# Designs tried in a protein design run: designed miniproteins, single chains, continued (3). Part 9

Each design is a single chain, and the fold is of that chain. pLDDT is the mean over its residues in the fold that is shown.

## One batch from the design tools (miniprotein)

Design m8283
Fold by ESMFold2-Fast:
Structure m8283 (fold): chain A 77 residues (1-77)
Amino acid sequence: MLEKLREVLADPELKRTLEALIRNNGDLRKTAEELGVSQATVSRRYKEILEKAGVKDFFELETLYGVLVLEEAVRRV
């Protein structure tokens, strides 16, 4: 369900956290270091992203994000 992920991306803070998580292959510590926040903050945001996107883990999140990015790249939007 891409609409739920689009809601996550509409929040600038959650979008930044999601993009950093993807760049760091789901590593919460590296993501926290990149964003300049605590690991606890990233953990809270990560849980919020999973709940809002309707996915259970990073693998499902990464897969859904990849589908969205590919759809936007192909369809230009």
Scores: mean pLDDT 81

Design m8284
Fold by ESMFold2-Fast:
Structure m8284 (fold): chain A 73 residues (1-73)
Amino acid sequence: DELAAFRAGLEAAVRMAEKLAEAGNLEGVREMAEQARRAAELFAAKGGALNAEKAALLAEAAERIERILREAE
């Protein structure tokens, strides 16, 4: 399942953002949030149902990483 693998990758990215925040690397967390937002825009621009779903998952991951950043600041 392509979406299951994609979601697993995003969960790993969110876990990495948590570890970076715990280490005090807030710049790294910011970069991850920006990358996820950029990726969401690119997937949304591609069109199609699968790309739209991937874009939504990326946007959700970006929101979670942005929340991690705010809580660490």
Scores: mean pLDDT 87

Design m8285
Fold by ESMFold2-Fast:
Structure m8285 (fold): chain A 58 residues (1-58)
Amino acid sequence: GLAELALSLTPDEAGSLVSDLLSKNLTPEQASELVAQALKETSTDTEAAAKVIELSLS
């Protein structure tokens, strides 16, 4: 699931999530900002990053 994916995320795989967010009618700037913010806010906590991404896609 998304949480499991986020816990194993590399910067490259974060780009894959940006592509998925674009399918939700987000602009590339909004999608990349959302992922970047989640990673920045949770740089020491990948579990929290997964939570933020999951909530954003819900």
Scores: mean pLDDT 58

Design m8286
Fold by ESMFold2-Fast:
Structure m8286 (fold): chain A 82 residues (1-82)
Amino acid sequence: SLSEEAKKRAEEAKKKAEEAKKGTADQQRNMADYLIEEAGKLFQLGLEASSEDAETLLEATKELIEYAKELRDAAEKQEKEA
């Protein structure tokens, strides 16, 4: 289902974000950009989905945006400390 796919994408995004946090500022920014693009795709799916699936897709969208914000913050800190 779309809800199961959204949950899986959010879980994978979390793992990718945690790995990127251990990397360089460039890796963190690249992953943040990727997650923003993926969030946009989930948001579009949510607009066309059933009410129940739409809620899960929008929740996953918000999670991906939050991970991207954390990665951009981490990259900025690394760049200032270098």
Scores: mean pLDDT 84

Design m8287
Fold by ESMFold2-Fast:
Structure m8287 (fold): chain A 61 residues (1-61)
Amino acid sequence: ADVTHTVTIEVASLPGETVTVQITVRADGSVLVKILTDPSSQEALEEVSRATAAEIRRLLA
């Protein structure tokens, strides 16, 4: 069965901005990522992408 984790990521460079990300780990081991709220800038998106990758590594460890 698929396991879904919802994570709220704080954008460190932009105090008060949060981005919600949904990470689904599927039964075959594949990972699906959905960004549920729009980042305010390209810099925020890059920061959220790095934080999401770290969270995926944590969940799969």
Scores: mean pLDDT 79

Design m8288
Fold by ESMFold2-Fast:
Structure m8288 (fold): chain A 93 residues (1-93)
Amino acid sequence: LYGKLDRLLQAIRDKNEEEVKKYAEEILKSLPKDIPVKWNKTFERFYKLLVEKYGLSEETAKIVVETLAKLSAIDPYFAVFTELLVVSLERDL
């Protein structure tokens, strides 16, 4: 998982939509299908950032956000991780 997340984050920073979609779909596919996904303000902010700043398609950005939202539902670590990631991407860290 962590290796694929690192690859996903690098692909986002590189604005490489093909790699972003690939790694997000691979992670999403490995997760249980029946996890309910609820978007909070952090996920909405992340989605907007991916589309507006990083130039990803709306479809690809939704897959990325759903992937992290499902991970966050499984383990609260990923909720914190997503907040830190959003700040990092907003500040180009």
Scores: mean pLDDT 80

Design m8289
Fold by ESMFold2-Fast:
Structure m8289 (fold): chain A 115 residues (1-115)
Amino acid sequence: TMHVAAVSVGAEQGPLVGEVLEAAARQPRSWLLLLSSDDPARLREAAARARAGERAVLALPEGASEEARRYAEEARRAAEEDRIFEAAEHAAKAAEAAGDHETAAALREALEDVR
């Protein structure tokens, strides 16, 4: 299976985001996407979930399509290059192609909240 992490945040929430990103970096699993940077309660919830070791937003099954795997790889590469919005967009496409419509919708909604 292939796992991808996508994180999207605003600069003004740096300290809370730092906690979530540090927790995510300690776990090589995909993460729930951080929701609105304008809502400290959502960021605290995301940080609590990250500290609890909650699994990432995207995990591809063994039988995932080539398209889903390509989007997941693009998301991982974008995240490694700090292209957070592109990483989230690619992760949403990978989830959609893998049939995980709930995760895809959550990623797109969170992405709109940060834009």
Scores: mean pLDDT 54

Design m8290
Fold by ESMFold2-Fast:
Structure m8290 (fold): chain A 84 residues (1-84)
Amino acid sequence: MTRIYRFSNGATATVYEDGRLVLTFPSATSAMAAAVILSQQEGLESIEVDTKASRVVAQFKDQELAIKAVEELAKAMGLEYEEI
């Protein structure tokens, strides 16, 4: 099933059942920082950054690895997160 997370900085992460992760950030700088962190995560197959939309789209091997990536991203950026 699809899971949605909200970060304390206003960013939103959507994790799809196929391992696709869509992140929308308040700024292009935050999106670029997130892309760097995500590029280090296990199971990442592809990543695309849209600086105009402040959005990152990442494909992971499966949903569990994408969920783990959301947790690691929050820790690395010093952000709180909750599932909504």
Scores: mean pLDDT 86

Design m8291
Fold by ESMFold2-Fast:
Structure m8291 (fold): chain A 70 residues (1-70)
Amino acid sequence: SAAELAARREIVAFLRERYPSLVAAFPEERLLHDDTVLRALLRLLRDDPAFQAGLRTLSPEARAYAESLL
């Protein structure tokens, strides 16, 4: 949906800004449309307190979407 794509764009921008080395291997289009890749990246970071703090700076919709993938 348009709402999910907007949330995903916000999450991908956050990952590009805060974890550029981690996402460098993936084109943006793949991160925007591949749930398996996005889920794996979010799960890799889930226990990092800096990642959790960063999620709180996102919109409520993007935070809810990211949490749904964890």
Scores: mean pLDDT 83

Design m8292
Fold by ESMFold2-Fast:
Structure m8292 (fold): chain A 95 residues (1-95)
Amino acid sequence: PFDLSSLPPDADPEEAQTLREIRQLIRDGRIDEALKRARDLMTRTLGPDLAERLERAAASDEKEQQELLDELYKDADPATLAALLQLLQEILERS
């Protein structure tokens, strides 16, 4: 089970609320809506380029995922990337 309580204590309250809403959609079986909201959150937080790259990393094998994440860590906060990657993987597992 993925645990979003790993989000940093200084995380943006709006982002934290959006993550809680996405988790509720996953629990309700609204996987398509959860994925749409997760993509919107990633685009708003990281921008469209980094959001696309993170989604690619989530869908990749472990070796390719690590290489993609190493490049992403140059442009974004590692804790934020880890939380969003974890969320995407949880949604994709249920799709």
Scores: mean pLDDT 74

Design m8293
Fold by ESMFold2-Fast:
Formats: C-alpha cells, sequence, structure tokens
Structure m8293 (fold): chain A 70 residues (1-70)
C-alpha cells in the first residue's frame, strides 16, 4: 500500500514536470491530478491500517496544495 502511494506521488511529480515543460494544458493537468487524488481515496477506503490512511491523507494534501500554486 505505502509503495502505491509513493508511485502516485511520483506520477504527480512527472505530471507537474510535463505541465511546466508545456507538454500538457492546465485543464489536462487538473483532470489528471483529480484522477490521482481519486486513486488515493480508493486506497484509503480499502486500507484498514491507520498509519497507511494517515500517509494517504498527507499525500492528498500535498497534491491539492501543489495544484493550488499553479
Amino acid sequence: MEEEVERILEEFKKLMEDYKAGKISKQEFVNRAIGLVLRLVGLYVESTDPEVREKIEEAIKEILEASKKL
């Protein structure tokens, strides 16, 4: 589970790099970022480990805050 959270955060970092490089539009960036957050919510619902859930909450917060800056 934790490894999947890290992979989603890596995908988000690549998404930000593609946006900054002009490879994708702002709307495409937003749509993809929402998709990543929904994947994290899915993992949160399936997880029974409080520590994993807390890590997912922090990951969602990180994505939302970074997206607001763009």
Scores: mean pLDDT 81

Design m8294
Fold by ESMFold2-Fast:
Structure m8294 (fold): chain A 76 residues (1-76)
Amino acid sequence: MSVEELIQRAVEAARAGNLKEATRAVFELADKTGIKPSEAVAIVLRMVGLWLDGASPEEIAAELERDLKAAIERVK
């Protein structure tokens, strides 16, 4: 699965409210791209925090996509 496919899988899972699948996709993306495990955990915790605060699935998906793209840019 490509980097773009993993981002899309994470975003679609978050939009569907499937945080377990979104989390799995985040860690697969981290392993594939070299994103540090601690950063992957921070991204997942932010996603869960937004869900607990009552953010919409679309808002959660948009923030997750932003966080993943930013993390990928840091690993170049």
Scores: mean pLDDT 85

Design m8295
Fold by ESMFold2-Fast:
Structure m8295 (fold): chain A 76 residues (1-76)
Amino acid sequence: AMEEARKAYEEFVELAKKYNTPQFKELLKWIEELIATEGEEKAYERVKERMDVVRWIADKLIAIGEEFEAELAAKR
């Protein structure tokens, strides 16, 4: 239970580092605040419950990033 929640948190941190967006940075700070106020167990469970949403957001950020890169490449 706790180990699975921790694993979900670690997966989230890896995604946040990989995509390095302001949105992921803000979410990471929110989770750190939850750890400080509610404790690790509650914070990790919250991340685990939302991992499907986190992955969906990561996929959307990839798509947006690709669109921005294409748009920048088109400018001269």
Scores: mean pLDDT 68

Design m8296
Fold by ESMFold2-Fast:
Structure m8296 (fold): chain A 95 residues (1-95)
Amino acid sequence: MPLTPEEEVEREILRFAHEAADKGLPDEEIRKWAKERGFTDEEIEVIKEYADLIRRSRALAAAGIRPSQEEADAMGERITEIRKRIREVARKRVA
């Protein structure tokens, strides 16, 4: 099925956050790079938070560190909140 305009923006934000995490970009470089791509300041904040979570998750996996149940729950909750905020900023862009 073709993506809705909202789903297209969500996918763009998620893809960009994954690229930023893959490259290990610091916050200032993420902000600069996202601005060059036409993202708003609100969208950039969500990208930064999601990229940081991806980076932290990968670092723990690479180190062979098993998170505690409390740490795993906190991470899952944070991801859920960020995903909700991504949907909100995507809707604002399409509206």
Scores: mean pLDDT 78

Design m8297
Fold by ESMFold2-Fast:
Structure m8297 (fold): chain A 64 residues (1-64)
Amino acid sequence: MNPAALAQVRQEMLDAARKMKEEGASDEEIRKKLEEGGQAFVDAGVVSEEEARAIVEEVLKEIL
């Protein structure tokens, strides 16, 4: 587990979610986009599937 990579993924997801919310995206649209982004990071080998799910949950809880 690379703490720097996890922090970067979380920050990028937070920034994306905040921007989407400011632009008037629905809670459902934000959730879907973060879940898709999380899967892309898993597919790229940056984080595990469990780590991506945890980050998405944390970001959604903070933003929504």
Scores: mean pLDDT 80

Design m8298
Fold by ESMFold2-Fast:
Structure m8298 (fold): chain A 60 residues (1-60)
Amino acid sequence: SSLMEEVKSIFREEFSRHDDLAEAAISGLKRIKEKFPDVDEDLISQALQEVIEERQKELA
C-alpha cells in the first residue's frame, strides 16, 4: 500500500479503539511519527481529515 494508505489505516484503527476524537487522533499521530519519523505533515493532515470524514459519515 502507499504511505497515505498506511497512515489512513493507522488512524482508522485508532478511531475504532477510541470514542473520543482527540484521543484517537493523538494516539494515531504518535504511532505514525514512530513508524514514519520523516513523514510529511501535509500527508498526515490529509489522512486525518479523510478518516474523520469517513467516521462521521459512518456514525451519522
Scores: mean pLDDT 81

Design m8299
Fold by ESMFold2-Fast:
Structure m8299 (fold): chain A 62 residues (1-62)
Amino acid sequence: KKETIRNAARLSARHALAQGKTVEEAREVARKAIYNVAKRLGIKLTDEEIDRIVDEVLAELA
């Protein structure tokens, strides 16, 4: 379910930040991870829904 998508976004964002990337770069990496996982699971998400998940994940990592 949405848990898999959130987990992928979180791991990707955390990895980007660990590599010294900026918060904005981590945001883009998380967004891309959500897109790829949603596509693989056959789930259609709007850009607004993707941005909301990214915001939630980044708030957890802040």
Scores: mean pLDDT 80

Design m8300
Fold by ESMFold2-Fast:
Structure m8300 (fold): chain A 80 residues (1-80)
Amino acid sequence: VDIELLKKLVELIKELEAQGKIKVEQNGNTLTITNLKDVEAGHELSVLLTEAEAAGNVKVEVNGNTLTVTFALDPKSLGL
């Protein structure tokens, strides 16, 4: 598990939520991320999620404007 990549992903998620570009809901190791019609935010998040999934750190499911991200570690241990 690449902890530095997970921290980078968590920081991006926090930054985008603080900017009002996404909405985040947490249930255990799973985040539900809703993109608030910001195409750039969706693209940035998609690139980093693809990298994290390739590293085995997350699993990603896409349904419309919603991403379901299941983390290999508890995201709260990473500062969420």
Scores: mean pLDDT 73

Design m8301
Fold by ESMFold2-Fast:
Structure m8301 (fold): chain A 70 residues (1-70)
Amino acid sequence: SADEIGRDVAKEMLANPELSVKEAVIRVLKEKYGLDEETAQKIGEAAEEKVKEGLTVEEAVRLAAEEFGV
């Protein structure tokens, strides 16, 4: 679910603090959820923009994933 993806991305960023939100989203979506590069990139970009707008990583990733039907 989108909620699970948001939590998994937040965990990835805690484990690898050097990763950007976009990089962490792309990694998690490709490696754990098996999404293609194009979809992972679009969700990662949307999530990063939402974090820059003041949303938490978990909330930004959840909303971005939902926007792309994940």
Scores: mean pLDDT 86

Design m8302
Fold by ESMFold2-Fast:
Structure m8302 (fold): chain A 85 residues (1-85)
Amino acid sequence: MEELIKEGQEKLIETLKKAIEAARNGDVDKAISYLEQALKIAEELKKYGGNDKVIELLRSALEAARNGDVEGFIKAVEEAIKELK
């Protein structure tokens, strides 16, 4: 179980890094797609005692992206990555 949680956290961090890269490259649709994948991973990890603050930050990032706030998106995703490390 602990190994599955660790693998899930590593995949979550990698997916979030890809979301930031897509956002920085101006590909907002791709950034949203990666963020939605990250949210699904975070919600699965919550079943095993995952961090609610990470889910809150990712939901805030999704709202920022939907409103065209690329800076807010990147900031929220970077904070989520820091919370996971």
Scores: mean pLDDT 80

Design m8303
Fold by ESMFold2-Fast:
Formats: C-alpha cells, structure tokens, sequence
Structure m8303 (fold): chain A 91 residues (1-91)
C-alpha cells in the first residue's frame, strides 16, 4: 500500500525534525505542513489516484516541505545562538 508507506515516511520525517526543533514557529510550520500532507494523502486515496500519480504529487509536496523547514530552521539567529551556547557548555 503506497499510501501507508508515504504516511510512514511523513511520520518518520516529522519525528526526526521534531527531535531537533526548539523553535515554536518551525514546530508549528512542521505540524501544519504534515497535516496538509496527510490531508492530500487521504484525498488521493479517496479519488483512487494511481500509485505513480500519488508518488509524484506527494513527492513534490514533501520536497517543498523539506525546503520550507530548512529555511525556517537554518535562518533563525535564535537557533544559532542556542546551538552555540550548548557547544560552549560541552567545552
């Protein structure tokens, strides 16, 4: 079942991202995007989209989500300061 595999991948990516996120805005964006992906998955399954169609559409959305999350998590200076503080504590 391709839809089950995609849901598993979405959950895996979400769990991994959440484990590394402390920025509330990034967490909120991640949760909103995963909710949207799951909604699209349900719609595609209901419409009886082909495995190839589903893979292409969901793959595109996942890439867009990854790029957006990268922008949000890489850009905030607050995250860089927190990471630097943590490194200082380890030293």
Amino acid sequence: DIYARIREEVERIRAEALANLTNPEAIAALEEFTAELLRVIEELEREGASDEEARERLGTLAVEAGLRLHELTSEPEERERARRELEELRA
Scores: mean pLDDT 67

Design m8304
Fold by ESMFold2-Fast:
Structure m8304 (fold): chain A 80 residues (1-80)
Amino acid sequence: SEKKREELEKRYEEELATLEAQVHADLDGMTRRYEALAKVASPEERARLGAIFDTAVGILKAGLDYEKEALRKRAEKELE
């Protein structure tokens, strides 16, 4: 029914917004921690911290894309 579709779409939108908000909060927290550590680090330590930070950000972004895809696929199955 149309109402069931609308409720599923609303749930999907709410879950997606919650997921995106959580990942944004995690990225902000990681950025603040990196900046604090980088301020007191040697040049060599700063370079290594930067590489670790870039890797961790990449993993978070890849994880977000994976979770978004999983949410989309679940919503599509429920709409069948």
Scores: mean pLDDT 86

Design m8305
Fold by ESMFold2-Fast:
Structure m8305 (fold): chain A 83 residues (1-83)
Amino acid sequence: GIERARQAYERAVRALREAIERGESNEGILTAGIAAGLAGISYGVAKATGVGDDKIVQSAEKSARAAELAARSGEEGRRALEE
């Protein structure tokens, strides 16, 4: 539970870093940053409560995927966050 949320957050942060390093669009970088922040919040909730339930893990994973998509296309990342 908690460890999976942490791994999702680490993936999201890596996607954000890669987007910045590659000089992706401002929209792509901003969207990846928002997605990484949301994954971090999900991980923080899991860590603070001591409970990494499936919904918290799914939220972290969804945000990680949005960050990875945003690193390739800001529009696709934004759409992933809206679902």
Scores: mean pLDDT 76

Design m8306
Fold by ESMFold2-Fast:
Structure m8306 (fold): chain A 73 residues (1-73)
Amino acid sequence: MREEMIELAKLLGFDEGVAELLAASSDSMEQLLENIVRLSGLKLSPEEREALLNEKDVRKQAEFLKEKIKEQK
């Protein structure tokens, strides 16, 4: 779990030290995803949030978040 959280943050372009801090400040993958959404200023629909949380592949979660960040800028 913790290594997967660090991998997700690194895939989103965070530095290793920042990725470790994000993982350390989050009790679960769900909390990490919520923290990243908040830090990025993203507004996700309930359907988008459910799709993100149901995805098990951290690379696909990262791709989804990157696309949403681009759409909302």
Scores: mean pLDDT 76

Design m8307
Fold by ESMFold2-Fast:
Structure m8307 (fold): chain A 88 residues (1-88)
Amino acid sequence: SLKDKIVELILNVRPDLDRETVEKAVDSVLAGKLEEGPFEVYLLIIDALVYLNEKEKAKRVLEWLKQHYPELDPGLLELYEARIESVK
């Protein structure tokens, strides 16, 4: 499933992360009901979605982060926007 692919990619890069936390964040992204929580994990989900060519899902996560974490560094946001736009 898409969820399993995202979780596997994240935990392969960050095996230190709690699996249940990652799975919950992925579930919220795929359900389109993102909740306030581990924004770092949401950035990792964007990276996984970009790798899997899921451009529209990655865009939705980034737009949600922009709305709910206005303190995020603008350079970080620009970097992620460029990464997402690189997806064909």
Scores: mean pLDDT 82

Design m8308
Fold by ESMFold2-Fast:
Structure m8308 (fold): chain A 68 residues (1-68)
Amino acid sequence: SREEVLEEASKLLNAFRIALEALEEEGYTGPEAIREAAGIAAEAVEEGLSDEEVRARARARARELLAA
């Protein structure tokens, strides 16, 4: 139903906010951070990740990208 689509959209937006904040806290900022946060948010919805798991994944991703 449309209600189920809106619920998934809400989960995606929540995961996006958490991922973006965590990436920026690690020093990964700007348009690239927005793209990475969107990718992590999509992974979070697909895999059913918790808020803490999203934050941990974003921190790990930022550290990996900043080390490259």
Scores: mean pLDDT 87

Design m8309
Fold by ESMFold2-Fast:
Structure m8309 (fold): chain A 81 residues (1-81)
Amino acid sequence: MKEAEELLKKGIEAMKAGNVDEAIRYFKEAFEKGSKEAAQRLAYTLAVEAGDLTSAVIFATLAREDPEKAVKLAEEYYKKK
C-alpha cells in the first residue's frame, strides 16, 4: 500500500542521513502497515545495532519467510544489548 511504501522510503532516507533511530521507527511503522521489505530492513538494522552481523543476515533472511517472527527476534536481541 502507498502508506507503507512512503514510510519505507522515509526510513531509507533516514539511514542515508545517519539517523538510525528515525530509520528504525519508520521501518517499524512500514512493517506494521504490511511492508515485507521494511521487516527485512528493520530486522537487519536492529541486529547490526546490537553488534552481530551474522544475526543481521539471518534475521533479514527470515523476514522474507516470516516477517513477524524475524522482527520479534531482532527486537528481543536489540533489547538485551
Scores: mean pLDDT 78

Design m8310
Fold by ESMFold2-Fast:
Structure m8310 (fold): chain A 80 residues (1-80)
Amino acid sequence: SLVERAKEAAEEMKKWAEENLDPETAKLISTALDSVVAQLEANKDNKVLVLRSLEALEGLAKTLGHKDVAERIREVKEEL
């Protein structure tokens, strides 16, 4: 599903942060990603709220320099 694809992208970013960032920054990024995933799961049947969560996830990917992940999230948004 589209939500599962977005969750996979979030898990990839979380793993990258844990492996590449300092522990305090990695914890902040992991917490933000966990929050977005929780909102996606809670609101999976609401397209407007799913879109807002995907926009937040795309923004985080861009901020962290993960252009490929940001593009994958954009594709998920276009399939909504």
Scores: mean pLDDT 83

Design m8311
Fold by ESMFold2-Fast:
Structure m8311 (fold): chain A 78 residues (1-78)
Amino acid sequence: GKEYAEKGLEYARKGEEALKKGDYEAAAEYAREGVRYGLEAMKAGDAAGGTGAALAGLGVAVEAGLKAGWEYGEKGGG
């Protein structure tokens, strides 16, 4: 089974929902789990599914980080 890749994608989807709600912290946590399961899938020989799940999780993490970074950067920059 590709159970690890499927779990990773499920967590990435939860991260996307958190992003839509503006909950960047929850989105980052779900994204981290998605990447974790993607890496486990790759170790189990599901390179394609694992890469897909890891990239989906990374996408969420990058969006969350960019939005948090914008907020923090704006606070310090006149």
Scores: mean pLDDT 74

Design m8312
Fold by ESMFold2-Fast:
Formats: C-alpha cells, sequence, structure tokens
Structure m8312 (fold): chain A 107 residues (1-107)
C-alpha cells in the first residue's frame, strides 16, 4: 500500500539519522580520552559519514519526488527528508567548528 511504502521510507530516514547520531555520540564519549591528533582523525571520519548520509537523503528525496505516492504522503515524506537534511547540516556545522578548535591546539 502507499501507506506501507511511506512507512518504510520514514523508517529508512530514521535509520540513516540514527546511524550518524550513534557515531557522533560514540565520538563524544571517547573525546576526553583522545589526543588532539586522534580527535581530528575521528572528527574527519564522522564528518565524512554525515556527508554520505546527506547524499543518501538527497537521493531518497529525488526518488520520492518522482514516485507515485499520493500527494499527502509524498509531502509528509519529503518534509521528513528535508528536516533530516537540515538537522545533519546543523550537526555538521557544529562538528566542523569543533574540528577547527582542536586543529588550533596542534598549530
Amino acid sequence: SPEEQARKILKEINDIVKEVLDKVNEFLRELPTLSPEQAVARLEEVLQDIDKAITKLNEMKEKVEKSDLPPELKERVLEAIDSAIDYLNKLKTELQRLLEEVRAQLE
């Protein structure tokens, strides 16, 4: 059904965001035990994972826009994708700021 298709897409969006959040939370828990060099390397990996997640969400957005989902379900799913992308971009900005602060300790 269209409702089942929409639920599967919403679950996939949530799974993508959760995977990123789990990696960020693991990094933040480990951060006090890391050297500045280790923190830079881990931050660069996490930032790459965020970029990959945003790419996946944009690909999902294009597929949903071209799909035969009813307009109301399509709108809801697209809003969820846009919210996830916005959230990950804000998270990326904060982690990029942290990366610059850690890099300053090495210079």
Scores: mean pLDDT 90

Design m8313
Fold by ESMFold2-Fast:
Structure m8313 (fold): chain A 97 residues (1-97)
Amino acid sequence: SKEEVEEAKKKALEAIEKGDLEALKKALDEIIEVATDYELALEAILEVARKAYELGNLEAVKLALEAARKLFKTVPPELVAKASGFILKLIGLLLSL
């Protein structure tokens, strides 16, 4: 599913650049749906969140946070610490606004 996650990530990044929040939400949901590698999905969502922040689109950052929350519920126990670390990084990013 690496190629599927990369394609969904590309759609999410393009949606942010266009300011299309509906397309962004669909692309983020697609990342979660195709993710058999939760680490790869978390990294993709983090990259989307960083891009949204760099462009000053706080609403897009919030959508990425919601996607991370959804994915976190499906993360295997051994990956919980990494998922928690991702959430803390995203919260730190939001607090820097």
Scores: mean pLDDT 76

Design m8314
Fold by ESMFold2-Fast:
Structure m8314 (fold): chain A 76 residues (1-76)
Amino acid sequence: SEADERLEELAKKMEELVKNKAPKEELIKLLKEMLEIAKELGDEAAVRSIEHAIRLLENPEEEERLREEAERLRAE
């Protein structure tokens, strides 16, 4: 689908941004675009994963708490 193709293109851009050590703001912008597409696809796992990544980048002081929440969700 068009949404699947867009998500693949954004995923490739994310890999390049990470490889080139892009600033946090650029990563957050791309993650928000991916989040919109994941919501269009109804992929709850992708939505949750992307929202968690955005929270970590926007709130580094919450990193330890968010890591604990992720571990709890994986155990359930």
Scores: mean pLDDT 75

Design m8315
Fold by ESMFold2-Fast:
Structure m8315 (fold): chain A 88 residues (1-88)
Amino acid sequence: LSEEEKREFLERAREEVGELLKEYFENPSEELAQEIAYGLGRLAGLVLPEEEARALIEEALAAAEREPELRGAYLALAEGIREGLEER
């Protein structure tokens, strides 16, 4: 991949990850299993601006307290984002 193709790919990935995480918080479903939530979180931590990633961690932790049925998924999402931020 050329450097230009890499930049375009990263920009698209940022947009897609942001939209997926927004959908997840708007209507979290059982389809987003803990493993999937963790993977999405890790990708978000790698790609999103630090401030946005940190805000998503806070939202995920708050959602985990409000919706105990989905607590595992929200905690996995938050952990994924933290690890993604650590890797960059």
Scores: mean pLDDT 72

Design m8316
Fold by ESMFold2-Fast:
Structure m8316 (fold): chain A 61 residues (1-61)
Amino acid sequence: MFDMQQLEQEEEQARQLGLDEQAEFGRNAALAAQDIGIYGYETPFAKAQRAALQARRQAQQ
């Protein structure tokens, strides 16, 4: 359930904050770790988010 207007606003806000992406990936990585405890495995979505964050950190260092 999404509104096109709301999606545009969220994209604009993320751009203005400048750090929103990294913070979001960090939170998603934490949720991914928790998913393993709940489902007994890491969901594809959560795994992708965690991998993306780790890859960005490695590329920057």
Scores: mean pLDDT 59

Design m8317
Fold by ESMFold2-Fast:
Structure m8317 (fold): chain A 71 residues (1-71)
Amino acid sequence: PVTLTPDQLRRQQERQLISERASKAATETFNKLEKQKPVTSDEDFLKIVEEATKAAQEALRQKRQEIEQQR
C-alpha cells in the first residue's frame, strides 16, 4: 500500500480538485457556446476553444483562492 504524508496527500487532493474544476468549467463553457451557435467553421471552433481555456483558467484561479483561504 502506498502511504503518503499528510502534506503530500493534501497537495495531491488540491491538484486533483483544481484539475477537476478546470475540466468542468471548460466542458460547461464548450457546451454553452456550442448550444448558442453551432460550430460551422474552424474560426468558430478556435473561438470556443479560447473561451473554454479562459473559463478553465478563471476556475483554476478561483479554486486556488478557496484552497488558500481554507489553509
Scores: mean pLDDT 71

Design m8318
Fold by ESMFold2-Fast:
Structure m8318 (fold): chain A 68 residues (1-68)
Amino acid sequence: AKGTVLSASATSIRFRDEETGEVYDGAVAADLGAGGSIVVDTKTGRGFGIVPGASTAKAGEVVDVTEL
């Protein structure tokens, strides 16, 4: 799936799913930069793989999102 980054830091990424409009507050569990991040939504506990990773992503960018 595709997500739009709303905010990103070394420890968190907020993104909106482009299909559903759902907003997730991801806590970064692992970050490989351009290789991606593993994040966990703080509200639901759902896990996601995000490419590029949170340390590389910027607000307004589109990322690839895979639910784990």
Scores: mean pLDDT 81

